Designed miniproteins, single chains. Designs and how they scored, part 1

All scores and structures are predictions.

Each design is a single chain, and the fold is of that chain. pLDDT is the mean over its residues in the fold that is shown.

## One batch from the design tools (miniprotein)

Design m1
Fold by ESMFold2-Fast:
Structure m1 (fold): chain A 57 residues (1-57)
Amino acid sequence: PTVVTSLSLQTFKQQRDTVLGMAEALLDAGDRLEFQIHEDGKTTTLDAETALAMARA
C-alpha cells in the first residue's frame, strides 16, 4: 500500500528529522511513501527517495 502525506514546503523543511524517520520506518516495513508538497497553490508529488534527498540537502 502507498501512504501519502500532504505538507507545505515550509513544514516539510522544518520537520526534516520527523520526515526522515517516518520515511525510513515505512520503507523498512515494505510500505511505499509519497509526499505531496504544497506551495503557492502548486502541489508537487515526491517519492520517499526524492523527499529524503531534498531533506538532506
Scores: mean pLDDT 69

Design m2
Fold by ESMFold2-Fast:
Structure m2 (fold): chain A 102 residues (1-102)
Amino acid sequence: ADEDVERARKYIEKAKTGSKEEAVKALQEALDAITRILDKAYEALQNGDYDKAITLARRAEELAREVLKVAEEKGFPQELIDMARALLDAARSLIAEAEAKR
């Protein structure tokens, strides 16, 4: 998961520079990395590792919020904004469920 967090941060930073086409591709890579972090958070939740689930989901929430901010500020396609919002909502739901079950 640390590799996915580092990958997401790298691509979010890359999306702040370069052409609009390069920035869109960079945010797509960041969203893919955040999805993998959430998948690992969900696996931890299902295995009863609530502390790990919360830690991973909080990282995903932070990263999804940053993607959403960059996408909105640059006026990127609505589909990217919608994906970032969906991941943010999923992360928040995972945190709430894991905290309730710990």
Scores: mean pLDDT 85

Design m3
Fold by ESMFold2-Fast:
Structure m3 (fold): chain A 72 residues (1-72)
Amino acid sequence: MDIEKLLEEIKKALERFEETVKRYQELMDLADRYDKLAEEVKDLPIAKQLRAESERIRLRADYEYKRVLESL
């Protein structure tokens, strides 16, 4: 069994997973910032748009994360 080839494949899979997790966390952090802004301006019409954008970002992050996991 070519252990060096196996380790290289594992390394590439881990790098892809780490990149996916980092992107997921960045998107979730962005969504959290939108939610915090919406709470601060909750009495303004823009608060509804900020919440909608936060939900859109979360759904996209979850979709992208699951899609990458299914490809591993």
Scores: mean pLDDT 82

Design m4
Fold by ESMFold2-Fast:
Structure m4 (fold): chain A 83 residues (1-83)
Amino acid sequence: MSPEEAAKKAEEAVKKLKEAVETYKTDPSKRSEAVMEMLREAAEVLKIYEEVPTEEVKKLVLEAAKVLSEIHPKLAEEIEKKA
């Protein structure tokens, strides 16, 4: 994919990740669903970075790690190490 397409796709994944974190915090009935969505979107951002390792996508990987650190600090650290 193009660098512009990769950045846009990664931004959308980070947006969905932030929405899942908010759902986890605000709706106890959807916590399991929110955790699965967080893992899915974090994996997507990493996959995009592996395919298109630009500075713009790297910043989005770091943003994803920062957002995840509120729920799962160890997973956030592992994601940050891959950036």
Scores: mean pLDDT 81

Design m5
Fold by ESMFold2-Fast:
Structure m5 (fold): chain A 87 residues (1-87)
Amino acid sequence: SIEEKIREAEERLRELMRSLGVPEELIEEILKKFREIVENNASDEEIAKVLSELGRKLAEAGVPEADIKRIITVMLELIDEVRKLQK
């Protein structure tokens, strides 16, 4: 089901962010935004705005730029995977 794929994607993102030392509160905020994006079929413009804000919060939390880029890239890949199941 699509719900199972969303949960799988959330777990992959949680594991990645946890391995990179992202604070748990920020991980939960990012996962909430990920779920909102995929459940509401957000536009590319809306996704870009959300990812820009999340990147800023990750930087303020002390996450290195390379790790932020990796998180954003994986999040975009997972959004695409969920969208393919909705077509």
Scores: mean pLDDT 85

Design m6
Fold by ESMFold2-Fast:
Structure m6 (fold): chain A 66 residues (1-66)
Amino acid sequence: MVYAEGEEIKELQEKLNQLGFPAHVDGKYDDETKAAIKQFQEEFGLKDDGVPDEETKKAIDELLSK
């Protein structure tokens, strides 16, 4: 599965790094980025499929709004 690349993935990678889930900020949805998303999902009790769905994005945004 290929998700929207570029700026959206890059922002997601930056946010994951801020939350302690390391990923290269290159805008690519690769295995490293997928692993970081999956780790975040596992930590916060979300579906851990590594897919940056709306639930995952909302959880990240909510945490960073504090």
Scores: mean pLDDT 76

Design m7
Fold by ESMFold2-Fast:
Structure m7 (fold): chain A 60 residues (1-60)
Amino acid sequence: MGGDLLRQALDRAKPQLDPKTVAAIQAKLDAGDYRGATDLLLSDPAGDQALTELGFAFVS
């Protein structure tokens, strides 16, 4: 399930994201739109970095 991973990525990226972007990602997660939440995270360098770091922690 992607939901918990996406929430962790948002929490990690949150200090570097615009509050409106944080709210948009949060709204998609709360609606169960994990695809939309992932797309928003990947569209931002801080969100992409957080997902990459979490992916490395799982594989390494």
Scores: mean pLDDT 75

Design m8
Fold by ESMFold2-Fast:
Structure m8 (fold): chain A 87 residues (1-87)
Amino acid sequence: AEALRQKALEHGKKAEEALKAGNEEEAYKHALEAGLAFAEAAEAEGDWLGAALAYGAAADLYRNKLGDEKKAAELRAKAEEYRAKAA
Protein backbone atom coordinates (compact mmCIF):
# COMPACT_ATOMS: atom_id res chain seq x y z
CA ALA A 1 0.00 0.00 0.00
CA GLU A 2 2.84 2.44 0.80
CA ALA A 3 4.29 2.28 -2.74
CA LEU A 4 0.84 2.91 -4.22
CA ARG A 5 0.26 5.88 -1.90
CA GLN A 6 3.65 7.33 -2.88
CA LYS A 7 2.77 6.85 -6.57
CA ALA A 8 -0.56 8.64 -5.99
CA LEU A 9 1.14 11.59 -4.27
CA GLU A 10 3.75 11.92 -7.04
CA HIS A 11 1.10 11.90 -9.77
CA GLY A 12 -1.00 14.36 -7.76
CA LYS A 13 1.92 16.80 -7.65
CA LYS A 14 2.57 16.36 -11.39
CA ALA A 15 -1.12 16.99 -12.12
CA GLU A 16 -1.00 20.25 -10.12
CA GLU A 17 2.22 21.34 -11.88
CA ALA A 18 0.77 20.55 -15.33
CA LEU A 19 -2.40 22.49 -14.51
CA LYS A 20 -0.36 25.52 -13.39
CA ALA A 21 1.57 25.28 -16.68
CA GLY A 22 -1.74 25.33 -18.61
CA ASN A 23 -1.43 21.74 -19.85
CA GLU A 24 -4.91 20.42 -18.96
CA GLU A 25 -4.56 17.13 -20.88
CA GLU A 26 -1.36 16.24 -19.02
CA ALA A 27 -2.90 17.40 -15.72
CA TYR A 28 -5.95 15.14 -16.14
CA LYS A 29 -3.80 12.15 -17.13
CA HIS A 30 -1.72 12.56 -13.95
CA ALA A 31 -4.86 13.15 -11.84
CA LEU A 32 -6.26 9.88 -13.24
CA GLU A 33 -3.06 7.96 -12.39
CA ALA A 34 -3.14 9.43 -8.86
CA GLY A 35 -6.81 8.48 -8.40
CA LEU A 36 -6.26 4.92 -9.63
CA ALA A 37 -3.23 4.49 -7.34
CA PHE A 38 -5.25 5.79 -4.34
CA ALA A 39 -8.07 3.38 -5.24
CA GLU A 40 -5.66 0.41 -5.39
CA ALA A 41 -4.08 1.42 -2.05
CA ALA A 42 -7.56 1.70 -0.47
CA GLU A 43 -8.49 -1.75 -1.86
CA ALA A 44 -5.30 -3.25 -0.37
CA GLU A 45 -6.15 -1.71 3.05
CA GLY A 46 -9.83 -2.75 3.00
CA ASP A 47 -10.92 0.90 2.82
CA TRP A 48 -14.02 0.30 0.70
CA LEU A 49 -15.31 3.87 1.00
CA GLY A 50 -11.93 5.28 -0.05
CA ALA A 51 -11.79 2.86 -2.99
CA ALA A 52 -15.34 3.77 -4.06
CA LEU A 53 -14.61 7.52 -3.97
CA ALA A 54 -11.31 7.15 -5.85
CA TYR A 55 -12.76 4.92 -8.59
CA GLY A 56 -15.75 7.26 -8.90
CA ALA A 57 -13.47 10.26 -9.35
CA ALA A 58 -11.42 8.38 -11.97
CA ALA A 59 -14.63 7.43 -13.82
CA ASP A 60 -15.67 11.11 -13.89
CA LEU A 61 -12.27 12.09 -15.32
CA TYR A 62 -12.54 9.47 -18.07
CA ARG A 63 -16.07 10.59 -19.00
CA ASN A 64 -15.89 14.38 -18.58
CA LYS A 65 -12.24 15.22 -19.38
CA LEU A 66 -10.77 12.34 -21.42
CA GLY A 67 -13.90 11.29 -23.38
CA ASP A 68 -13.48 7.56 -22.62
CA GLU A 69 -17.03 6.53 -21.71
CA LYS A 70 -16.24 2.78 -21.78
CA LYS A 71 -13.50 3.15 -19.14
CA ALA A 72 -15.74 5.53 -17.19
CA ALA A 73 -18.55 2.93 -17.12
CA GLU A 74 -16.17 0.17 -15.95
CA LEU A 75 -14.79 2.28 -13.08
CA ARG A 76 -18.28 3.57 -12.14
CA ALA A 77 -19.45 -0.04 -11.74
CA LYS A 78 -16.43 -0.80 -9.53
CA ALA A 79 -17.09 2.34 -7.44
CA GLU A 80 -20.74 1.28 -6.97
CA GLU A 81 -19.68 -2.19 -5.75
CA TYR A 82 -17.32 -0.66 -3.17
CA ARG A 83 -19.94 1.88 -2.06
CA ALA A 84 -22.28 -1.06 -1.37
CA LYS A 85 -19.54 -2.76 0.69
CA ALA A 86 -18.92 0.45 2.68
CA ALA A 87 -22.60 0.95 3.55
Scores: mean pLDDT 80

Design m9
Fold by ESMFold2-Fast:
Structure m9 (fold): chain A 63 residues (1-63)
Amino acid sequence: NHEQLVEDNHKGSEAAQKLLEMDREGASEEELREFLEKVRDEHGELVAEIARRALELQRQSER
């Protein structure tokens, strides 16, 4: 529903911010993956995918 999609997008943005901060502070690929799995378990696939995609785009833009 619309309300759930808005919440998922908001949570995805928050998860993306935390994931990017972890990456910037030198977290390992395993730690980043564990964080994404936790996000998926707590908030669902869409929220985790939003965060994962943000990290991927950020890494590609800086290479």
Scores: mean pLDDT 79

Design m10
Fold by ESMFold2-Fast:
Structure m10 (fold): chain A 77 residues (1-77)
Amino acid sequence: SMEELKKFEQLAEEILKLVKKFEEAVRNGDWEEAEKLAQEMEKILAEIGKMVKEHPELRPKFEELMKKVQERLQKAA
């Protein structure tokens, strides 16, 4: 539904904001903040994954999001 797509897009925006904060924390050597942000990202990704399981039409968007998140996290570490 359009409501599920909107919720997915909101969660995707949240995860990308957390990725940016994680990149900044790692750059600043703030490993405590980086670990906290990583845990928050994991929780949001789990929520998105649950939505994709219930709404398989979201899978292509989810795969693009996961690729982008993973590439940025790997470059930051």
Scores: mean pLDDT 84

Design m11
Fold by ESMFold2-Fast:
Parts: structure tokens; sequence; C-alpha cells
Structure m11 (fold): chain A 111 residues (1-111)
């Protein structure tokens, strides 16, 4: 869970940066988190789901859709927290992240 705790910490920092409209800090933290996930020993399906989610968040930031990006991050943090606490399985976490990413990509396409 140490890797999951670090991912949650970085997602919370990204959320705070976006709430402040600090795109430079948000971009830096997104790059740091993407590298951490890519280099981690997390299951490949979870890595893929997280990286696709971060790409959707980056797209929303580029489009100035800050409120949608914040809501997406809050939902991902909640799902990861439930997984960290043993309340949901890895398979359920991956499913929730994929469903969230699909919803965020649909918002991106409408902007």
Amino acid sequence: SAEIDKIIELLEKIREAIEKKDEEEAGKLLSELSTLISESELPEELKKALLEFLKAIADLITLKAYDEAVKGLERAIAALTKYRNGEISEEELVKRLKELTKELNEIVEKL
C-alpha cells in the first residue's frame, strides 16, 4: 500500500494545484505521478487505468475545465482510498477508473 499511499498523496496535490489554477504545478505533479506509476511494480491493468486517467485529467486542464478535473480527481482519490482500506478489489478499482476515464473523455470531446 506504500505505492498507493504515494499515488493518493500526489493526486491530492494535483487537485490542490488545479483548485488554485496553477497549471505549471499541476503539470509538474502529473509528470511526477506518471513516472512513479510507470516505474512501479503495480499490476499492469492498474498502471494502464491510472495512466489513461491522468491523460484525461491533463486534457481537461489544457481545456481549462478545472471543475471537471477536480471532480475527476476527487472520485479517483475516493476509489483508491477504498482500495487501500481493503473495501474494494483491484478488479473493482480498475473498473471504476476505466468508467471514470470514459466519462471524463466524453466531457473533453464536448469542450
Scores: mean pLDDT 91

Design m12
Fold by ESMFold2-Fast:
Structure m12 (fold): chain A 95 residues (1-95)
Amino acid sequence: SEEEIEKLVKKEIEDLRRHWAQYQADVAELLKGLSPEEQARLRQRHAETQARLDELFKKAEESKDPKEKLMIVIEAGALLTLETIYLVSLRKKVA
């Protein structure tokens, strides 16, 4: 039902916001061990990801179509998953 989809979307956005907060903490810790050039690249990538996530969350909140909301939160989840994989990969290279 539409009501069930709205509840799922709200829960998923809350889960994604928690995942993003953890990602921000992981980025801050990793930055301490990077060169100035690597820090600049990671900060730029992080800023681009933040802007894209903000746009996706805004679109989800403004959309009146439950299916569109679901597609947007799936896209946001995929983006965060890929960025987490990148962060783990980068951490292994600086160890």
Scores: mean pLDDT 83

Design m13
Fold by ESMFold2-Fast:
Structure m13 (fold): chain A 75 residues (1-75)
Amino acid sequence: MEKVPLVFTFDKSVTEAQKEKVKKAILDNGGEIVAESSTSIGALIPKNQIDSLLKGLSDFKVTEVAPGEYSISLK
């Protein structure tokens, strides 16, 4: 399957437990984590699973700030 690189950047409001929930959502949607820092996760995600992943993150405020780059904060 074709995978696309996406970057998720976390606001200070997001806890470590919530970051783990985001990582699990990426893996559950066939993604692979290729980079991780204290404030961001870089992942390769199947192109046809991106909408499913973003819908799975509906408990978070997710904003696309650049092509393939998303800001995640709490609602």
Scores: mean pLDDT 82

Design m14
Fold by ESMFold2-Fast:
Structure m14 (fold): chain A 55 residues (1-55)
Amino acid sequence: GPLSEAELQELAAEGQAIQDEATLQVARTGTADPALVERGREIGAILASQGVYPL
């Protein structure tokens, strides 16, 4: 079912935090944790399914 605006904002905030952490990991080690990358993709898919699609 459709997520509320508050739930979408929480997911967007979580996605941003994951991207920030992945960016720091790449800067330090040259790679990001695959589990973080997977979670980021999952959040992106959920947002896209709710009509929050950047394309």
Scores: mean pLDDT 79

Design m15
Fold by ESMFold2-Fast:
Structure m15 (fold): chain A 75 residues (1-75)
Amino acid sequence: MEAILEEARPEAEALLAKVVAEGLADPALAEAVRAALADPEVRRAMLALATAEVAAAREPERADELVAAARARAA
């Protein structure tokens, strides 16, 4: 389980970087994105969610298990 989450991490980080860049480019979203990035707990939760989504896409039969594991690591 953890190995799958670790394999998903580079893709999750790339996904977050893309979403953050797009959000910062939109004046309506830039303030909310900057506020979210300033909070280390929010950043941790965002990375955990992105990691769970990438892992679930790779292993759809284990999606619930992978999401639960990623959320536990974010806490």
Scores: mean pLDDT 70

Design m16
Fold by ESMFold2-Fast:
Structure m16 (fold): chain A 97 residues (1-97)
Amino acid sequence: TPTMKQLLMSTHDLTEEELDKAGVTDDTSFKDAMKKLRNWFRDTLKQIAAQNNGRITGTQARQNLPHLTPQMADRLDQIASRNTQPMTVDDLINQLR
């Protein structure tokens, strides 16, 4: 049986390093792993925005998170094409919902 890390690496195109940064272990449940990955994603966006006066573009998010799921990558590309101006992390997350 694949470990939780092996499963997520194969199904979500995530690296072991990204899973470790999110706090996902082989003993983490799928539900908890998804929650940890969402929290890590939000925190990563906030770190990128902190380097740019608390604002982020869809392009910056896409470039700094290369191992996103195809759906999330496509959504970020759509946001970037629609609005080139920097936005708050909360505005970006609301557009991803």
Scores: mean pLDDT 75

Design m17
Fold by ESMFold2-Fast:
Structure m17 (fold): chain A 89 residues (1-89)
Amino acid sequence: MDEKLEALKKELYEKGYEDGKKLAKEIPSEEELKKKAQELVDQLEQLRAQADAQGVPESARVGLDLLQAYVDGYIEGIKEELEKRKKEE
């Protein structure tokens, strides 16, 4: 069970990472990229807050954990592309 969940988290992180890198190559504005990354973080925090308000048990929050993995990858992909831009200049 845990191995399958870990594999899914890794797959979603890698997908997020590739999607984040692709977005960073398409959008030249660092400010716009940071804004888009923050919007995803804010949305995930709102979903967690709603789950807390509704008393959803941790065992039923697997979907939120999978979304967290994707968002973490997405942010890392954007961050790495921005770091490369700074290093090459």
Scores: mean pLDDT 79

Design m18
Fold by ESMFold2-Fast:
Structure m18 (fold): chain A 88 residues (1-88)
Amino acid sequence: SLEETLERMREELTRALTRLVEEDKERFIELMEKLVEWLKEKNASEDIIKKMEELVERLKKASVEEALELVPEIAEVLVEYTREELER
């Protein structure tokens, strides 16, 4: 049940984030920077925060095509965060 829910979340996040990159990459980067700050406020693990910060730095230097390749990695980190929150 939980694993199926997390798998669906990963797929839905990947689709949603892909659309955001395709529509406006600069806005997507701003949203990801805000997400990092939100994760810090929520006391996410240092590993989650570090992974997201590294992905945001890669996004800033990436082309649109390269940014699309990073979307699955971002979705995986968000699923990891969700798992940590549910397991506490």
Scores: mean pLDDT 87

Design m19
Fold by ESMFold2-Fast:
Structure m19 (fold): chain A 101 residues (1-101)
Amino acid sequence: MEELFERLEELYEELKELVKKHIEEKGVSEEEKKNIEATLEEIGELLEKLRELGAPPEVVEEVIKEIEEIIELVKKGAELSDIMMKLEELRLRIESYAEKL
């Protein structure tokens, strides 16, 4: 379990850095930047909540897979709208998992 949360933290930090770099390279409005940063911050808070609630390995592995899929989208140079949509889907899914714990 501890190793899964360590992997999750590593992937979340990688996602944050990649999204930040993508924003800097593409140039976005201040409003879009704030919206993306707010969603990433909410995801971080929800990940911490999953850890505190002792989420089962199956849930942590599923969240890891979704973060890896978003990282691949960012690396492929996907549109910010597509990245934002996936981040919102991830946020809602983590929230749903936390509610069931």
Scores: mean pLDDT 83

Design m20
Fold by ESMFold2-Fast:
Structure m20 (fold): chain A 67 residues (1-67)
Amino acid sequence: MSKEELENEIAISLLRMTYSISISAGDSLEDAIKALERTKELLIKAGFNEKVVEEELERLKEELKSL
């Protein structure tokens, strides 16, 4: 795995962990979305790939809205 692939996997894993924690905690849709948006902001500030982070965030937001 390249460094770029590893960094992308870390970013995706952190977003998925945030999603899983919010679902397990029974967070409201609004609070779960806020948690995901916060994780996105931190990942982008940390230098992770913005496109990868945004694409995974949108996927998770759609899954969250479908619950």
Scores: mean pLDDT 84

Design m21
Fold by ESMFold2-Fast:
Structure m21 (fold): chain A 58 residues (1-58)
Amino acid sequence: NAGEAGAKAALENGGGGTAAAAMGSRDMGHPEQARRAQEAAAKNDGEAGAEAALEAGR
């Protein structure tokens, strides 16, 4: 599971940059968008942990 989650996090990291930029732009216009960004950050925290576990398991 750590390997699977780590691989998924690594792939999402590449695409996450563009998604984060789009969210940042919209977040400046809408407070509701801030809630979405906070929830996405919580999800990303889990993925970051999985990626760290993958590297530690090396």
Scores: mean pLDDT 51

Design m22
Fold by ESMFold2-Fast:
Structure m22 (fold): chain A 79 residues (1-79)
Amino acid sequence: AEKLVKELEKKIEELLSSDLEALEKLEKVKEFLVQKEVKDLSIVEPVLEKFIKTLFSDEPEEVQEAILNALKEEVKKEL
């Protein structure tokens, strides 16, 4: 679990420093979670919350929460 969290944090740092669009960065995180077969998203939820807050910092907190929930549901659908 801890190793997965660190790998996700590294992936997020790489994406946040890239010139990709916000939605493309979100899609890359989704692809990472599906590829790693992360069935229990609760173990990575704090990292995902921080990522969404950073990427969509100009959006209201309610919108950030909706984006996080949408990401979690999309990952579950792909597994």
Scores: mean pLDDT 80

Design m23
Fold by ESMFold2-Fast:
Structure m23 (fold): chain A 76 residues (1-76)
Amino acid sequence: GILSMAYRVAEQLKSLGHEDEANEILDKVLEALKNGDYSLAQAVVFEGMARVYRLLGDEEGAETFEEMAEKLRKKA
C-alpha cells in the first residue's frame, strides 16, 4: 500500500544521509492519507522515489517518477 511504500522511500533517503527529507515525505504522506487524498499521498511517494533515483545517479528513473507524481498532483 501507499504507507508501506512511503516507509521504504524514507528508509532509503535516511540511508543516503537525507533524514530531514525522509521525515518531510512521511509527514506529507500521513497528512494526505488523514485527509483521504490518496492521489496526493501517492504523488508524494513518487516524488520521494524520484529523489532516491536522482541521488543514486539514475536520471531516467527520477524523471519517470517525477512525471507520474505531476499527473497525480493534477488529480489531487
Scores: mean pLDDT 87

Design m24
Fold by ESMFold2-Fast:
Structure m24 (fold): chain A 60 residues (1-60)
Amino acid sequence: LSPEEKAAVEKRIADYEAKASQLRAEADTLRQQGNVREATLKEADAAVYEIAAIIERLAL
């Protein structure tokens, strides 16, 4: 990978990991509020971003 390509992949990984972390924090808040349905959906979305980050890491 060129330095630019590597930087782009690393940025995508960081963005996906940040989004996953945000979604998990939102899910925790929703669970505390008793909104189990919305919490579960946020957890599912977080898992998708976590998988995307893993796939990007394998490309490095």
Scores: mean pLDDT 86

Design m25
Fold by ESMFold2-Fast:
Structure m25 (fold): chain A 67 residues (1-67)
Amino acid sequence: IEEEIEKHLELSKEYLKKGEELKDKDATKSSGYYILGVGHETEAFLLERQKEERERRRRLEEELRLS
């Protein structure tokens, strides 16, 4: 999941950069790259939240076992 988050963040950066570079040259391609970039950024965000939730659950289980 950490590796997947990293890949999505890298792809997001690349696509958003390409979209920005094409902004004044090709509006259709620029829009496509922005959509892809935002999609990958959103996926990375969701994966990060899933990881945090798993860590919180693990901590709660440990606390309950020690109580």
Scores: mean pLDDT 77

Design m26
Fold by ESMFold2-Fast:
Structure m26 (fold): chain A 68 residues (1-68)
Amino acid sequence: MVKFKVTIDPEKFDELLERIKKAAENFGGKVLEVDKETKTVIVEVPEEYAEAFYQALKSIPGVKVEKL
């Protein structure tokens, strides 16, 4: 499993959180932690899908993605 830290635009937090959850599920992963104070989400996906997931998240305006 590979973990990603995703920082979300506060103005679109709820919408983008839902998108991130669906993306993680589509790649066989899950959301581990949601921090509403810092607008960050920790997500994990299988290593086989890590790069595809990273590219999918980078294509969403209003998110910043960091591989952990």
Scores: mean pLDDT 83

Design m27
Fold by ESMFold2-Fast:
Structure m27 (fold): chain A 72 residues (1-72)
Amino acid sequence: DAAAYTAAGEAALRAGDYRTAIAHYRQALDLDPDHARARRNLARLLAFANGESLETAERRIAARDFTLPAPP
């Protein structure tokens, strides 16, 4: 269920595993495209990780672009 994937994404985010968090949020949105918590958390994660605005993160999600910053 979308809420369970959203919770799994939140757990991965707390562990600093941004790639796994994005994967779980994407699964939540595949089950329920209108799941507000998953969309909000994914937008915030992408904005934070890329140093971008929420508007930019929302555009990425609409374009199905889940790019993170280059690895160290």
Scores: mean pLDDT 77

Design m28
Fold by ESMFold2-Fast:
Structure m28 (fold): chain A 83 residues (1-83)
Amino acid sequence: VSFSSSKTLEENLKTVERAVQAALATGRASVSVETKTEEDAERIAKHARELGDRAGLEVHVDINGTTVNALFLSPALVAEREA
């Protein structure tokens, strides 16, 4: 079956890191990554939460099978919505 989910765990981790940097620059970023296994998806989700928390971002991570969806929001954007 010629459906290629050929990204390595390391490439997916770098994609998440780029999304965190984009959120820091713009106030919001979302990323969706497809992994080879549900275990890799859990590792990516954990990494996204840890990076976002260290960067001071609000992190929303959802796992659907082998797909990880992450949303990063700056505290300034969150505060503006609550005001």
Scores: mean pLDDT 75

Design m29
Fold by ESMFold2-Fast:
Structure m29 (fold): chain A 58 residues (1-58)
Amino acid sequence: MEEELERLVREISRRTGLPEGDLRASVRSVIEREGLDEALEFMRRLAEVSHLPPSPPD
């Protein structure tokens, strides 16, 4: 996985608590189906919405 995608995967995993492996698999699937640029855009959107979670880290 490219450096940018790897950073986004770790960032989203840290924010959402989703496993990095599952996120990498999802990104891989998006890349193969829709292309790398679409996967990057999708991951950036996830990072943005994950930045605003109302739930406490409980």
Scores: mean pLDDT 71

Design m30
Fold by ESMFold2-Fast:
Structure m30 (fold): chain A 69 residues (1-69)
Amino acid sequence: GISTITVTVPVAPGTPVTVTITVDGRTATATVKTDANGQVTLKVASDEPVTVTVTAPDGTSTTVTAEPK
């Protein structure tokens, strides 16, 4: 299924953050800017649980795990 994952990061809108996505033992990393609400929204197609870690420039990280739908 496809999971929509929204992660709130304690940074200003438009801040570049590092997003690490782990699914089925595989890891992908990308740099994205937070939206107007300080959030990052991802759509991930997976039948496995998806773990998303967002790391701010100050080293603060937020981790969210989403179950497949």
Scores: mean pLDDT 78

Design m31
Fold by ESMFold2-Fast:
Structure m31 (fold): chain A 72 residues (1-72)
Amino acid sequence: DAALEAAARAVVEAARARDEAAFLKAYNTMFGIAFRRTGDPEAARELVVATLGRLDPAVAAVVAGQLRLSEL
């Protein structure tokens, strides 16, 4: 899914820049795409974490609550 992967790249870029506002905006966009596809908030969150994990496991860990943004 090109849209989901483009949104994931935006999340990674914002997280690596440590831009919290950009990170939250990019995350909300990505979650919205995932929610449209799954129809379920839990499945949408799982899809977001899995997609981010293929690009940047540390950023996926931030979204999963395992790391802080400042620890990137």
Scores: mean pLDDT 85

Design m32
Fold by ESMFold2-Fast:
Parts: C-alpha cells; sequence; structure tokens
Structure m32 (fold): chain A 87 residues (1-87)
C-alpha cells in the first residue's frame, strides 16, 4: 500500500541519519543526544502521516538501528536500543 511504501521510505531516511550520527558522534553521550533528536523528528513525521502505523514504524526503525549497532560491534548502543524496544 502507499502507506507501507511511505513507512519504508521514512524508516530508510532515518536509518541513514542514525548511521551518520553513529559515524560522527565523538562520545556515547553525544550519540544519545543525537539519537533523541532524530527520534523526536521521526515522531513528528509520523504525526504528519497518520495513515502510517506509528508503533510498527518505530519498531522497524529500532530493529534497523540495532542491526547497524551489531554489525559495527557497538555493544553499548545495541544494549541501549534493546532497552528501548522492550519499553
Amino acid sequence: SAADELKEQLVEEFVERLEEAIEEAESTTELFSRFTDIMHEFNQKLKANPEIDKKEAIELLLERALELARERGDEVLASFLESQMKA
């Protein structure tokens, strides 16, 4: 559906932004701050597109971010993301 296509496009856009934050952040504290800002903006985009299932979109983004953290061997980021998915 068009809503599913939009969901996938938004998730890919924000995955790219998370990858940039992971690459550019100089500390865990800076990464956490950037992650919070990115998630806030993602939620604003979801609010503007109410046809998208917000819970599914957030879970998909967090799953993609967790795969990136694991691929890079960042155990601290992976543990943080797992905590967010369980909440």
Scores: mean pLDDT 81

Design m33
Fold by ESMFold2-Fast:
Structure m33 (fold): chain A 66 residues (1-66)
Amino acid sequence: EVEELINGLRQLYDTVFPLLPESKRDAFTRAFQRALEALRRYKETKTEEDRKAAFEAFGELMRIVA
């Protein structure tokens, strides 16, 4: 479920944020907020557009982490 993905994102943020260098924290926080918002929107609408937006936002978050 999308709710499980949202909870997973929150846990990822709590785990990774304290370990990130300061230079990456702002980018990570912005990417996290966008991924969270996109997943919430997809949960409400379930449209293909919102699904793609959620995947792109998640990909951006993962790119920052690794």
Scores: mean pLDDT 78

Design m34
Fold by ESMFold2-Fast:
Structure m34 (fold): chain A 61 residues (1-61)
Amino acid sequence: MSEAAREQVRALAAGASPESLETMIANLEAEAARAREQGRDSLAAYLEDVAAVLREILAGL
């Protein structure tokens, strides 16, 4: 995932509550699993990377 994309994810998460971040992470992980079932591995990897960035933000709160 590019650094610019990571910054966009952080900007989107700015001001979000911990509860909202947890919900977003869960939804992204569910979507990644569905994407893998459909053979969309590149999309699944991207969604997993976004979820990882959100987990880092949540852990830093």
Scores: mean pLDDT 80

Design m35
Fold by ESMFold2-Fast:
Structure m35 (fold): chain A 63 residues (1-63)
Amino acid sequence: IDEELLKELSRKLSKTEEKAKKVFKEALAIARGMEKVIGPVTDKDLENAVKFAKGIVEFDERV
């Protein structure tokens, strides 16, 4: 998947959906960064990071 397609997708998404995608990317970056400290990142760690990011965005939209 190329960057051009991601840019077009971001333009079409609503502000709310763009926030969700941004938080998701940040959560994945944090999870991968922790690999150096606590060992290899597991699928469970990635799933928890994704759920956490989505929860924050959903909570923010309701507040």
Scores: mean pLDDT 58

Design m36
Fold by ESMFold2-Fast:
Structure m36 (fold): chain A 85 residues (1-85)
Amino acid sequence: SLPEFDPKKYRPTKSLSEFPPEVQQHAVQEALKHFDLPPELAPYVLEQIELFDKGKKTLDEVEHPEIQEKFLDIERYALYIAESL
């Protein structure tokens, strides 16, 4: 099992987009599960992350208020999972 995630101690060395698509999908699904959100929303969240990274969308434009509130935490946890694979 993975150690407990500590966002203050984790320092990402890559962006999520630098990982293979299968790793991105899995990492976001696990992040959604960790925050008690539906893992079925992973494709939507991945699209929002890509648009945010390209500067084409802001956090306040993310639909689903629960995802908007936890957006940066979801991305950081997903990066932690991806780098752990």
Scores: mean pLDDT 75

Design m37
Fold by ESMFold2-Fast:
Structure m37 (fold): chain A 98 residues (1-98)
Amino acid sequence: SEIEKLLEEFKKALKEGKSEKAFETLGRLQKKMEEEGTPEEEREKVIEEILDAMIEAEGMTREEAIEQAGSEEALLANMRDVLRAAREQLEAKEKEEE
């Protein structure tokens, strides 16, 4: 439920061109998945939805995204790196506010 709400918030931020908010929402998504102990299978499904939304926002096909990354495995690895970076930035911001 909360993960679904964050996914919709992320997609909305992308559609509105709010890149900073989209990145912050990715950090919140990763944090929520960690806090709830989301299974690996469900996490991979969420990553696929994030990837699809980003590809769509860039106006490209999945095949074009795979070609740019070099492989589907590389594309998914890049998405995991983006989520990790977003999570680390969110944690740094939270430490500054506390």
Scores: mean pLDDT 81

